# Designed miniproteins, single chains, continued (5): the designs that were tried, part 9

Each design is a single chain, and the fold is of that chain. pLDDT is the mean over its residues in the fold that is shown.

## One batch from the design tools (miniprotein)

Design m16296
Fold by ESMFold2-Fast:
Structure m16296 (fold): chain A 91 residues (1-91)
Amino acid sequence: SDVEEAEELLRKADEKLKEAAKAIDAGDKEKALEALEEAKEELERIEELLDAAAEFVARETGISVEEAKRLLEEGLEQAKKQIEELKKYIE
């Protein structure tokens, strides 16, 4: 289902961001940039499944789907901006 796909994409994005943080800490610039790019791609896929992702977040948190969607839209845009800024800093 789209909700299950959104859950998997959210998990993969988190894993890639953690991988990027670990690579940055280790001084592995190439691995950090690769992990950040992969995280960005997962976030863009979540945006395409935004309604399904909002349903998942609403189910897990107990907030409304409309509130979850708003928070996700804000969070995804902020995360993508931070990834781009961090990529430029590392490059």
Scores: mean pLDDT 84

Design m16297
Fold by ESMFold2-Fast:
Structure m16297 (fold): chain A 73 residues (1-73)
Amino acid sequence: SAQEKVDEYLDELRELIKEAEELGLKEVALEIEELLGLLEIRVGIAKITGEPLEELIPFGEEAIEEARALLEK
């Protein structure tokens, strides 16, 4: 389901934050936390407005790609 897919992205972002922290990349961890926060806000708005969660899948994918790019710096 779209809810499960979005939850997977949120969990993956949390795992990437932990990875950045373990590597001592505090600034990178904070940037990934910002990406997580933005996705969480979008999920909250979708729940209030009735927006289909399927429409958030591209944003989740973009957040994961950005987070991975930040870790490769």
Scores: mean pLDDT 85

Design m16298
Fold by ESMFold2-Fast:
Structure m16298 (fold): chain A 55 residues (1-55)
Amino acid sequence: SREERIAAVDAELVALVRELGERMAQTSDPVERDRLMAEGAARIDALLAEKRALE
């Protein structure tokens, strides 16, 4: 159902934010940090767009 898919996207967003936070805390290299931030932002935006399409 749409509700199940929305719940799955919400769970994925929570997991992604946690994973990115942990990886950023372990990363001191500015080039790697920049890449993690850019890739993380793109993944979050994609999930938010998917959620909007389901609402």
Scores: mean pLDDT 85

Design m16299
Fold by ESMFold2-Fast:
Structure m16299 (fold): chain A 77 residues (1-77)
Amino acid sequence: LTPEQRRQLEAEVLHALALIYAVLAKKAFEKGDVETGREALEKIREIANRLRQLGFTDLAEEVEKAAKEVEELIEKA
């Protein structure tokens, strides 16, 4: 892989991981496990920051929006 292909692959993997953490957080919240939900939220935010560092700002904004949805669910618990 070229360095550019590697960066794009990393961004794609990070995006998939963010979606997995969002699902985990929502399921944890449904079961009353607010701690796991908060841990997943932190991971989503770390992923958004990494995507920005890689230059994928639009994707980072999408991930940040998912984090906001998760945060709203946790705050209502």
Scores: mean pLDDT 82

Design m16300
Fold by ESMFold2-Fast:
Structure m16300 (fold): chain A 70 residues (1-70)
Amino acid sequence: SEMEKLMKEFKEIAEEIKKLAEKNNDKASIEIVEIWIKNGELAYERNDLDTVKAGVEKLKEFLKKLKEKI
């Protein structure tokens, strides 16, 4: 389903952010992404496709900004 595909992408991007933040000792970014993971999981349980999709886009933007600070 589209929801399962989006949630997989969400988790993959979140994991990439966590790994990058850990390498840079960026605890704030880890805390932010963990909050977004919880929000994404709640949206998934509610079948809120728009919120999960918006979450994927937010994670992509966050990862891009995090890479620009290195």
Scores: mean pLDDT 84

Design m16301
Fold by ESMFold2-Fast:
Structure m16301 (fold): chain A 72 residues (1-72)
Amino acid sequence: EEEELRERIRELEEERRRVERELEELEREEEELIKRGELTPEDRREIALRRTALELRIIGLEIDIELLKKKL
């Protein structure tokens, strides 16, 4: 019972860490493009959309983790 909840929480925390790493990689990509003077309006739009999707995924995972932790 409680062990299954703890395992599910670990899975969600691992997924959140993966998504956080993807967000960090995206931020590094944007910074590199800025430093090279190569950031186009199309790149900015694409990066903004990807960032928003990743941020929403992180929020969803955080909510799921909090809900499961309340059951402990």
Scores: mean pLDDT 85

Design m16302
Fold by ESMFold2-Fast:
Structure m16302 (fold): chain A 59 residues (1-59)
Amino acid sequence: SMEEEIERLEREAVRAYLNGDYKTAAEYFRKLAEIYKQMGDFDKAERLYKRAEELEKKA
């Protein structure tokens, strides 16, 4: 389900972040943003895109 996919991507993003893999973490946050955009939650999608961009700058 979409809910299961969101939970998986959230766990993978956090795991990558804790391992210092900011590029991979950013990729997962971008995937989450796209899902929320598809669901019509544009505000959450925008916040997730910004988080991904911040992580990419640290990578």
Scores: mean pLDDT 88

Design m16303
Fold by ESMFold2-Fast:
Structure m16303 (fold): chain A 64 residues (1-64)
Amino acid sequence: MTIVARTKLSPVQQRVLEREIRRAVPGARVRVEGDTITVEAPTEEDAERAARILEGAGATPERL
């Protein structure tokens, strides 16, 4: 399950968000490319957790 979100966050804030996602979903692969965060989650439940963290940070997650 792949989640993609565009953010308006600084690089420091993106690093904090990446850490939060990895903490909540330890099996997820997180990639940061410019203003875009991509999360590859092993399960749908993990993808939902990642999406909620992204939404809480003001991002709009999209499922691919």
Scores: mean pLDDT 79

Design m16304
Fold by ESMFold2-Fast:
Structure m16304 (fold): chain A 94 residues (1-94)
Amino acid sequence: MDTDRLAQVIKDAIDDMRKQGASQSQIDTFAQHAMKGLRVSGLSKDQLRRIGDKAGIPQSIVDRGMTIKPQPITDPAVGNARKKVSDAIIQQKQ
């Protein structure tokens, strides 16, 4: 799986959220869900930390994302950004 491409997709999603006026808390929530989704998709902790570094996500947010319990995404901004990452993961399997 191309970690550079995934990092770029996550960074673009964060930049889009900031342009739409998303708070840092919403961005952190998105980053945690993105890291959890990548972990569930089979990426190692080292790959997730490299993706976080390249996407400008603090390692503390990356580590929290790997350990969060599955929670419904109720914020549409977070949900839309998470979908972009899910679509990128699906494309990596093709």
Scores: mean pLDDT 76

Design m16305
Fold by ESMFold2-Fast:
Parts: structure tokens; C-alpha cells; sequence
Structure m16305 (fold): chain A 89 residues (1-89)
């Protein structure tokens, strides 16, 4: 389950082409490997903010207001589901 959530986040990061995202993803993976749940949650929240900013910048360039709302609505549930999966294990 956690692997599937992280895979979705990675796919989104690759689509957005944001250079900071690989570093944050590495921090999340290291925290999970060390079983540091709080560090993983903190890094996930930072990742979600970077993804929102990258997505909003792309939507703004396209002039797509609906895409902005969709990005925010999509990232928040993925973040919450990922935190839930990490805390459960």
C-alpha cells in the first residue's frame, strides 16, 4: 500500500518536472527506511506543497482555472492517504 502511494507521488513529480522533488522523495524514503514516521510525514507535507506549486504554475501558464482547483483537490487526499498508510504500519 505505501509503495503504491509513493509510486503515484513519483509519477506526479516526474510529470511536473520539478527539480526539488527528487531530493524530497529521497528524504521520505530514508525516513521510512529508518521508521521515522514523523520525519516521513514532515517530508510528505513539504512534497505536497512543492507539487501544488509546480502544478499551479503549469495551470497558470495555461490559463486553466479548473486545473488549479483539481490539483489542490487531488494532492490533499493523496497526502492524507499516504500519512494514514505510514502511521498504520
Amino acid sequence: VREQQLARIRATAEELGETELPAVLAEIEEALKNKDVEAAVEALRRLAELLKRAGLKKAEAAGDEAAKEHIEATIEPILEETIEAIRKK
Scores: mean pLDDT 68

Design m16306
Fold by ESMFold2-Fast:
Parts: structure tokens; C-alpha cells; sequence
Structure m16306 (fold): chain A 69 residues (1-69)
């Protein structure tokens, strides 16, 4: 089925105790956007939320590197 897309801030996402499944577009204070795909419906620990954010940031950087080649 089509994925539901949510827009929120990096800070709000990191502070959430439970999240709905779907795709999240995270906006940083700098105006940058990061995409978190395939997030399951569950309560995430702070460590798990940090890992998800790092993965999203890393994926975005890898994509930018590939585009620069």
C-alpha cells in the first residue's frame, strides 16, 4: 500500500516516545531535510532514535557524494 508521509523536526522526532509507521521528512534548524523511510510503529529508545537519525544523515551524504561524481 502507499506509505503515509509525515513532516516534523529533528528535535521533535528525537523527543518522541512512540512513532507511527511510515516515511518521515525531518527538518533541521539549518533548513536541511532528512528522510527516514520504513519506520515501524513502536516505542524507540533514545539510542535507537539516534541510530535512525544517523542512518538518515549518512544516506543523504552518500547520495550527495554520488551526485558530485
Amino acid sequence: MKKVTYETTVAEFAASTTLQEGTYILRAGTGDEFVVEDLPTQTLTPVQRAQVLMKAFGRNKAKAEAAAA
Scores: mean pLDDT 62

Design m16307
Fold by ESMFold2-Fast:
Structure m16307 (fold): chain A 83 residues (1-83)
Amino acid sequence: NPLIEEAKKLLEEGEELKKEGKYEEAIGKYMEALKALYPLLSDEEKQELLEVVGKAQELIKEGKLEEAAELLEERVKEILESL
């Protein structure tokens, strides 16, 4: 599935950026991965994803970029493990 392969590459890129402390760039990669995975999700999983994205947006607004990156990374991994 090309969307799953794209999401895996974006996850790896985001993890590399996060290791370098580039949290804003890592967040961007994780958000792209989640967008790639979105069409593959059930309605319930889509709703859960929107809640996680909302929480990440609040963390970003508070300047908690590392925590936002970690939250989004975990969600990408959880979705990929469930597919």
Scores: mean pLDDT 89

Design m16308
Fold by ESMFold2-Fast:
Structure m16308 (fold): chain A 56 residues (1-56)
Amino acid sequence: SLADRIAALEAEVDRLGVALDEAMAAGAVTPEEALARAREIAALQAEIARLRAELA
């Protein structure tokens, strides 16, 4: 269902956000890599917003 897809994407965003925070805290990513990963998270958040608009 659309709701299941939204829930899966929200879980993915949460996982990626935690992983990015941990990698940044550990100094495991460059600023450019961190920016790229943040942009990927933002793109998924935009997709969630689009799907939520379709659900409404």
Scores: mean pLDDT 87

Design m16309
Fold by ESMFold2-Fast:
Structure m16309 (fold): chain A 67 residues (1-67)
Amino acid sequence: KKPLTLDEVANILREVARKAPTLEEGIKLFEELAKKHPNKEFFEMVARALRAHLEGRDGSTPRTIKL
């Protein structure tokens, strides 16, 4: 219900990348964040998008997700 600022999103991404350098671990951390934060829908959406990327659904390296 509270929108995240770009700075908050960037900080979260940085922390996830630091703690989980692999994409799979990053997805898991976002799923855990979704359970703890009031913006769970946003984190679930990010985790789903990262899973789609990992599975190769988008297949491309272009930045389709810019937070």
Scores: mean pLDDT 65

Design m16310
Fold by ESMFold2-Fast:
Structure m16310 (fold): chain A 81 residues (1-81)
Amino acid sequence: MSAAEKEIVELLEKAREASKNPSLRELIDELIEAVRKGKVSPEELASAARFLADYARLAGDEETAEQLEKVAEIAEEEVKK
């Protein structure tokens, strides 16, 4: 796993732990597994993280949203390379 993938997984784990929404936690767990298995492209990861961040904000999970936005930013940088 690359250094960027390790940072992404750590941020996703922080996002999951910060959330009290069971559905959001489950979706974040699915994304963590997809990253670990190499089943998601950087573009797909960026899109998924952005959608989950918006969902977290609507649910009032600001800390979870912040961690997910950091994931999206890292994934967006990988798409640009």
Scores: mean pLDDT 83

Design m16311
Fold by ESMFold2-Fast:
Structure m16311 (fold): chain A 74 residues (1-74)
Amino acid sequence: MVKELEEEFERLYEEAVRAAKAGDIEKAKELLKRMLEVGDKLAEATGGDPKVVARVVGRILDVIGEILDAELKK
């Protein structure tokens, strides 16, 4: 279960970054919302493992940064 959640989270991250860089902000925001849902499940499943939480937060901040960069270039 945890490995499947980690794989899903990383897949969503890759898709969200690609969408944001392509200027598909609505898709990037939808994927970011899904990353938040899966990230919460990962934090719960791992009992708040600091390494897992740090990775999840880092990925989320990366996607937010890409979305903001794309919005500013409109």
Scores: mean pLDDT 83

Design m16312
Fold by ESMFold2-Fast:
Structure m16312 (fold): chain A 62 residues (1-62)
Amino acid sequence: MKVAATAKKDYTAKSSKELTLKKGDKLLVLEEVDENYVYAYNYEKNESGLVPKDVLEFGFEV
């Protein structure tokens, strides 16, 4: 699944596997990991990692 997403709020990574996000950051969701997390690419920082679903606003499939 590849879905455009936007960060709804600031988020600080809690581990090296997670992304730190700023509200309004544009992301591409690459895959769903579990019920709480997705694996996503952050266009602002050119990095990939785990992101909690509750901090993202999901847009359209790419």
Scores: mean pLDDT 80

Design m16313
Fold by ESMFold2-Fast:
Structure m16313 (fold): chain A 111 residues (1-111)
Amino acid sequence: MEAKKKAEELNEKGKKLLNEEKYEEAIKAYEEAIALDPEYAEAWLNLGKAYLELEEYEKAIEAFEKAIELAPNTEIAAEAYRNLARAYLLQENYEEAKKAEEKAKKIKESL
């Protein structure tokens, strides 16, 4: 229980750092959160967002896919698919971007 609470505090620290555009520091906070709670889907989602801002698209995609795996058919998965679509668009992979957008829409319609 203490490890999970510490992971949540690190995730909140990461969010503040991300808002301050301190992307590398945000990544470290999210990685520490994940080390304490590897099933923390929101931390994986936020890690992906930080990698997107650094243009580390392959790492962002891996983090979003992990968030989807851990929390399928949730608001977290819907947001992860939206960000996954953005990563694919930035790589000019239009087919995968469209598939990710359609998955995000389907999840939102089921919530």
Scores: mean pLDDT 89

Design m16314
Fold by ESMFold2-Fast:
Structure m16314 (fold): chain A 55 residues (1-55)
Amino acid sequence: GVEELRKELLKLAELVVPEISEAGIKSLAETFKVSVSAVTKVLRELEKQGKVKLV
């Protein structure tokens, strides 16, 4: 779900800021069983906090 996605991205960001491509967004949507739009929303929130980079 969305919260599991958020937790995993935050955990990764403690070690290295993950760089997420458009293909990565689709992969995350499939892995966490959420929509592409939901993944994009979470990633945009975390990008504003410097926790992820969209490429």
Scores: mean pLDDT 82

Design m16315
Fold by ESMFold2-Fast:
Structure m16315 (fold): chain A 66 residues (1-66)
Amino acid sequence: AADEFAKQVAIKYANYALTERGLTLDQASAVGKAAYEAARQGLNQGLSKEEAEKIMREAADAVAAA
């Protein structure tokens, strides 16, 4: 399901932020939330999983960098 896919990738990016980027738990949570919301929005608009993953990765990176 779209929500399950978005949740799995959001968890992946949140863990990446914690372990690879050394961000705080709050920052990692924000990264995951941004990725999840972007993926859900894209999938709801009929984008492919590949396109949804691209926009969620971009959203996650933006939050992690800011």
Scores: mean pLDDT 74

Design m16316
Fold by ESMFold2-Fast:
Structure m16316 (fold): chain A 65 residues (1-65)
Amino acid sequence: GKEKLLEAALAAKNDDELNELAEKANPSDDDGDEVSTKILEAMEKLGIKSSDGASVRKAIEEVDI
């Protein structure tokens, strides 16, 4: 469930993979899946808009979303 989603997100190598994962996890505007929503919020708050998956992973780990 949520733990596997977070592990997969941390394993993502770029923004495209992370965005695809988030879309699959929350295909509708349903607040049931908070993990993908918080990952997107963290990216927005930190201004992460690069194809560098390492920066995305570091941000997720640092803010512990």
Scores: mean pLDDT 54

Design m16317
Fold by ESMFold2-Fast:
Structure m16317 (fold): chain A 93 residues (1-93)
Amino acid sequence: AFEEIKKLIEEAAEAVNAGDFEKATEKLREAAKLVEEHKEELSEEQLKELTIRVISLTLLVIGQAIDLNAFEEAEPALEAALELLKALDEASK
């Protein structure tokens, strides 16, 4: 589960770098679903690593939205990143 979630976050970052916010949104939603389905299997260290990666990705989305003037296209990706952060927070409890 951890490696699969990590890969989805990495793929989302690659999509953002390519300006593909729709693909990034899709990958982040898949990651959130896997976190919810496998929360009992994720260690505190793994949850912390994933959280840091999603925070970094959120900053990347914001930066790319500024560079491309694509705020409307980036909004769903930001919402998906926030949903993933909330799923990671709930999994840590």
Scores: mean pLDDT 87

Design m16318
Fold by ESMFold2-Fast:
Structure m16318 (fold): chain A 105 residues (1-105)
Amino acid sequence: MAAARRAAEAAAAERRDRAVGFLLQVRAAAVAARDWDAAALAGEALVLVAEGDEAVIDALAALYEATPDVVVRVEDGEIVPVSISDAAYAAGLAVIRALLAARAA
């Protein structure tokens, strides 16, 4: 029972870390491209993840798993973005825009 509880907690943390990692990659790429609107959208999605929006967390974690060219490193408990492809960046922004539009309604 204790092992199952620890596994569930670890899985939830990993799912959240994947969502955050993907958003940090999109935000970093947006800043590098000087796309401040895209950077702001990624920041708004990060706030929803921090507030525990499970639908946003699940959608972004699934997108991270589907995009093997997105690389994230964890250093001293912090998620550090490493790389994202142009295709993954475009797909990520489309999903973020759709999620935020759904929350605005």
Scores: mean pLDDT 74

Design m16319
Fold by ESMFold2-Fast:
Structure m16319 (fold): chain A 89 residues (1-89)
Amino acid sequence: EEEERRRREEEERRRRKELEKEIEEGMELIERGVGLVALLNELGSEAHQEYVELMQKVRSEEDIEEAVEELIEKFKLPEEDVERVRELL
């Protein structure tokens, strides 16, 4: 069915957007982090350094750490990059 296939794609995108929305409601700094995480998957190590600086600003809040971890799983960062980001959290 045409609607069923399209609905599946929209549902996946919706899940990603819902997670991003939860992060945005948390803090503006996390919203910037979401963009950096997406860039990490495409740009590699350069975006990684900017992500580190962002995390250092907000690392004091637990809610932020949880939201960022969900974001990492959603964007499926490389295992090596995930480990580094989590060390900085």
Scores: mean pLDDT 56

Design m16320
Fold by ESMFold2-Fast:
Structure m16320 (fold): chain A 70 residues (1-70)
Amino acid sequence: MSREESLKLMEEGAEERLEEAKKMSVEQLKSGVEAAELSAKNAEELGDKEGAKLAEKTAERLKKLLEEKE
């Protein structure tokens, strides 16, 4: 799998997660944010700048959904 293919799959997965996240409880959204932030840090540690950026965007979008539900 190429880098471009990996990014496409991650982006598609992120979109699917965001649709599911709209139906999630506050507790589930908090767990999702923590997981996405951890993924971003791990990607950055490995030098995967594009993966880190994608994970950060996912975490930010989940945080906005969490704020709207609280």
Scores: mean pLDDT 73

Design m16321
Fold by ESMFold2-Fast:
Structure m16321 (fold): chain A 71 residues (1-71)
Amino acid sequence: ELPEGFTERSVENAKAALLDEARAQGDEEKIERIENMTPKEIIEEFQKWVSDLLNAAVDAAIAREKARRAA
């Protein structure tokens, strides 16, 4: 049922990371949604979130470098 290469531990770690982020944001609806997700849905949500974080991190690094050079 899980995509190849993912284990139950991978799902637990992904769910923990998603819940930690939602709690940090105070998003009660997102916390409840994540708690009720299937393992497959957890992996799909985690992959989207990681992709968004990687894109944001690259953009932030570029912006930070430009700002520091301007100072």
Scores: mean pLDDT 77

Design m16322
Fold by ESMFold2-Fast:
Structure m16322 (fold): chain A 75 residues (1-75)
Amino acid sequence: MLSDSVRNTAIVVGLDDLADDAQRLSQQIVDLGDRDTIRYINQRLGQIGRAMRQGNIDLARQIFIQMIDDVRRRL
C-alpha cells in the first residue's frame, strides 16, 4: 500500500515521529483518488531511495519532509 510505504520510509530515514501522520495524509490522498499527488509521492519516494543508496541520509530526510509538507498543502 502507498500509505504503508510512506510510513516505512519515515522510519527508515529516522523520522519516526512523522510516521503515523505521513501514513494518514497519504491514505487521505489515496481515498480521494488524487492520481497526480499519488504520482508525486511515488516520484519523491524514488528520490529518497536514491539519496539513501548514495549514503546521503540528510538529503533523504529533507526530501521526505518537503514531500509531507507539500501533500498537506494539497489537502
Scores: mean pLDDT 89

Design m16323
Fold by ESMFold2-Fast:
Structure m16323 (fold): chain A 64 residues (1-64)
Amino acid sequence: SALTEEGRRLFEEGRLEEALAAYRRALAVDPSNVEALRNLGRVLEALGETETARRAYARADELE
């Protein structure tokens, strides 16, 4: 989706909080978006939110 692509671009630019917001918006539209969940986890790890990142990855794995 456009929001997932925007999030990836922001993450590549080091704009972590904005990337986080973009991926969360993508998941508000499609809660089963596995790519957005995995990328959300990566951004959360970069922000030091390790436990929240683990939960995002676990949810992505459940959806496959």
Scores: mean pLDDT 85

Design m16324
Fold by ESMFold2-Fast:
Structure m16324 (fold): chain A 58 residues (1-58)
Amino acid sequence: MTEEEIKHAVEIAVEVIKQLPEEEHEKALERIKESAKEQYGEEVAEKIVEETKKKLAE
């Protein structure tokens, strides 16, 4: 997965999570991590989750 693809995945994840109630944000992040880990591996999944958390904190 390229850096551009990771950035795009993070953008989608942020948009999805922002549409959910605050109490569901942690579960959504956990779901995204598991899904990405199965498809792209642990390293890519961790990168997507960390970048998504940074964007949500902004």
Scores: mean pLDDT 79

Design m16325
Fold by ESMFold2-Fast:
Parts: structure tokens; sequence; C-alpha cells
Structure m16325 (fold): chain A 88 residues (1-88)
């Protein structure tokens, strides 16, 4: 039973690490898109274009914050699993 639990914990730890890596890559892509939108905002000439770009920027910031929150939760879960593994 203890050996089976160790293997289960190791598998879950690796799965969480992969999920964190995937989410971190997604954040990088969103940060690059955010940078592009901020550059477009500097060049925007009409009130309608400015408002549209601000809306898109705010949406991406919201998406980044949600992903960062999810990573934090996954890291907290990872820490608990690693602590459980050390006790076995």
Amino acid sequence: ETEERIEELKKEIEEIKKEIEKLEKEIKELEEKLKELKEKLKKAKTKEEILKLIGEILRIIGDILELKRKIKELKERLKKLEEELKKL
C-alpha cells in the first residue's frame, strides 16, 4: 500500500508540474499579446479605436490574473503532495 501511494503521489506531482508549465506558457503568450495591444493603443487616433483596445487590454489582464490564481492553487496543492511524499 505505501509503495502504491508513493507512485500515485509521484504521478500526481508530475501531472501538476506539467499543468503549471502549460499555464505559464499561456501567460507568456497573453503577455506578448498585451504588449502588442499597448503599442497599438499608443498609435490609436480615434476614440472608438482607443476604447476597443482598452477593452481588449482589460480582458487579457483579467485572463492573466485568472491563470496566475490557478497556478497559485496548483503550487499550493503541489507543496502539500510533496510534504506527504516526504512523510512516507
Scores: mean pLDDT 87

Design m16326
Fold by ESMFold2-Fast:
Structure m16326 (fold): chain A 61 residues (1-61)
Amino acid sequence: SALEQAERLLAEGERLFAEGRLEEAAKKYDHAGVLASIAEDEELLARAVEGSRRAAAQLKE
């Protein structure tokens, strides 16, 4: 389902972020956000958006 895929992508994004793989993390967070929106899960969408924002901020730093 879209929800299960969103959860999986969010977890992968968080793992990549922890590894310092910021560009890959941002892409996974963005994809998770799209699927969370389709699944109508507002909390998951918020986590994905925040993850993407944090990854982008650190990448620019």
Scores: mean pLDDT 85

Design m16327
Fold by ESMFold2-Fast:
Structure m16327 (fold): chain A 69 residues (1-69)
Amino acid sequence: MEEALELARRMARVARNAGVKDEDIGYAIAKLLLGEGFSPEDAARIVAEALGISLETARRYVEKALADM
């Protein structure tokens, strides 16, 4: 969990600096975490913490990633 959160925080910082929208960053991180075997709830928590957004918003990004898998 700690390694995944650290990676997600790094990805979020780099992508935000490049002007990528939070929705696209959250979706990309969620898809990566789900592909690595993380649960939707754990993926949502990591995305919320990495982006500094609400858990509710992060859950929407995870739901979108799940629908596209």
Scores: mean pLDDT 84

Design m16328
Fold by ESMFold2-Fast:
Structure m16328 (fold): chain A 78 residues (1-78)
Amino acid sequence: SLVEEARKLAEEAKEVSEELGAEAEGLAESLERAEKSPESKKEAEELAKKKLEEIKKKVEEEKKKKEKEEKEKLEKEE
């Protein structure tokens, strides 16, 4: 389910960014609330799919940025 995906993303995001982890947690809560409201479920799911992709991309960018910065610091001697 999208809630499960958002929860998993939140755990992964927390490893690289507390802020992104919090955003994914908030998305999971919003999705869980929307599941209790059938009328809003479809709109919430479509919005959540887009939001999940956005957060996933940001998490990947943060991971690459952190790796690059750590390597550059180490290689620059520092």
Scores: mean pLDDT 74

Design m16329
Fold by ESMFold2-Fast:
Parts: sequence; structure tokens; C-alpha cells
Structure m16329 (fold): chain A 71 residues (1-71)
Amino acid sequence: GPGFEAQVAAIEAEIKKKAEEVAKETGKKEEAEKILEEYKKKVAEALKKGSPQLILEAKKEAEEKLEELKK
């Protein structure tokens, strides 16, 4: 329902903000954008499968990859 869609949108906004911050701090804009695009693809698949758990897993993977860009 609308509550779930709002939660998904909020998570996407959070990941996008983190990707923009990492790109600004590291100069790795293309790599950060690639991580965000991969996240969006995984979320689209999770929504097709009706799995909130896969959305949370996609969020975790994106956050881990963005943290790796800081190294």
C-alpha cells in the first residue's frame, strides 16, 4: 500500500543522498552513480517479487559499496 511505497521512496532518497555525499568527498562520481543504478535495479526486482527483505538487502549492499569507495 501507500505506506510501503513511501518507505521504498525514503530508502532510495537516503541511498541517493549517501551516493552524492561519497561522490563529493571522493571525486568518484561515476562509481557512486553506478552503485545507485545497481541499487535501483535490485529494488525493481524486489518489488516484482513482493519482497521487502530483498529491498533491505539491496540497501545494505549499496551502503557497503559506497563505504568501499571511501578507501
Scores: mean pLDDT 81

Design m16330
Fold by ESMFold2-Fast:
Structure m16330 (fold): chain A 65 residues (1-65)
Amino acid sequence: MSEVSEAARRMAELGATPEQVNRLVSAIQRGDEEEVERVLEEMAEAGSDREKLREEAKRLEEAIK
C-alpha cells in the first residue's frame, strides 16, 4: 500500500511516465522479469538514473511479493 505508492512516486520524480510505472507494477505482479528489465531500460534511456530506478523497482517487488 504505502510502500508501493512511495516507490511509484519516486520513479515518477526520476522521469518515469505513469504508463511505464503501471507497466512495471504489472510485470512485477506477474513475475515477468524480462518485462521488468525492459521497462527499466526504457526509463533509463529517457535520461533517468538507472541505479535509482532499480532501487525503487526492488522496493516495489518487496512490497508486492
Scores: mean pLDDT 75

Design m16331
Fold by ESMFold2-Fast:
Structure m16331 (fold): chain A 73 residues (1-73)
Amino acid sequence: SMEEAEEKIKKIEEENKKKNKELLEKYSKELKEAEEKGDKEKARKLAIELTVESINITGEAFDKILKIKQEAR
């Protein structure tokens, strides 16, 4: 049913939010260490990696949500 699909989607959205928070915490620590060392190249690379990983996590959540919506119909 659509109601069951909505509950599953909410769970995926909550898991996505948690994963993105954990990712941000990990990269924030590494970025801070790079900035303190004056390693601008490493800081830039970490910022790009954070962005790419965030896109991947969000994309995986989107794919799961899309599949649930398709299966509910």
Scores: mean pLDDT 83

Design m16332
Fold by ESMFold2-Fast:
Structure m16332 (fold): chain A 59 residues (1-59)
Amino acid sequence: SMELLEKVKEIADEIERELLREYLEGKIAPEDVRSRFIERVAERIGVSPEEAEKLVKQL
């Protein structure tokens, strides 16, 4: 639904800011950023990583 996509966008934006901070602090490797992003989005919205990736691609 559109409401779900709006929530996913808000959560994605929040997680992107968190990951950027962690990257700048040397806590995450560049090659791990995408997988950590999908994993955290999946955890926050309560779906599988596969469904989270599908939802993120719709943004």
Scores: mean pLDDT 84

Design m16333
Fold by ESMFold2-Fast:
Structure m16333 (fold): chain A 96 residues (1-96)
Amino acid sequence: MVSDREILAGMAEIAAGVGRLLAKKGKEEEAVEFLVEVAEKLAPRDPVAAARLYIEAARIAAEAGKLERARELLERAAELGDEAQQAEARRLLAEL
C-alpha cells in the first residue's frame, strides 16, 4: 500500500540520490544545501524522511572536510530520526 509517508520516504531517497550525484561531480556545498532545503520542507510532515536527508548531507559535508557542519546536521538528524537513524547519527558523530 502506498501511503503519504511512503511517498515522502521515496521522495527523500530520490533527493539523497541527487545529493550523492552532485557530490561526485565536486559540488559538495550545493549537494548539502539542496539536501538540507528538502529536509527542512519534509520535517513538519515526515521527520524520519527529513532525518534521512540530514544524515546524507552530513556524510557529504564530512567527506568535504566540513566537520562542524557535519556534526550540526547529525545532531539535527538525531532529534528527528527513529531509533535506527539515531544510532546511525551517533556512529557517524563518533567517526568525526
Scores: mean pLDDT 84

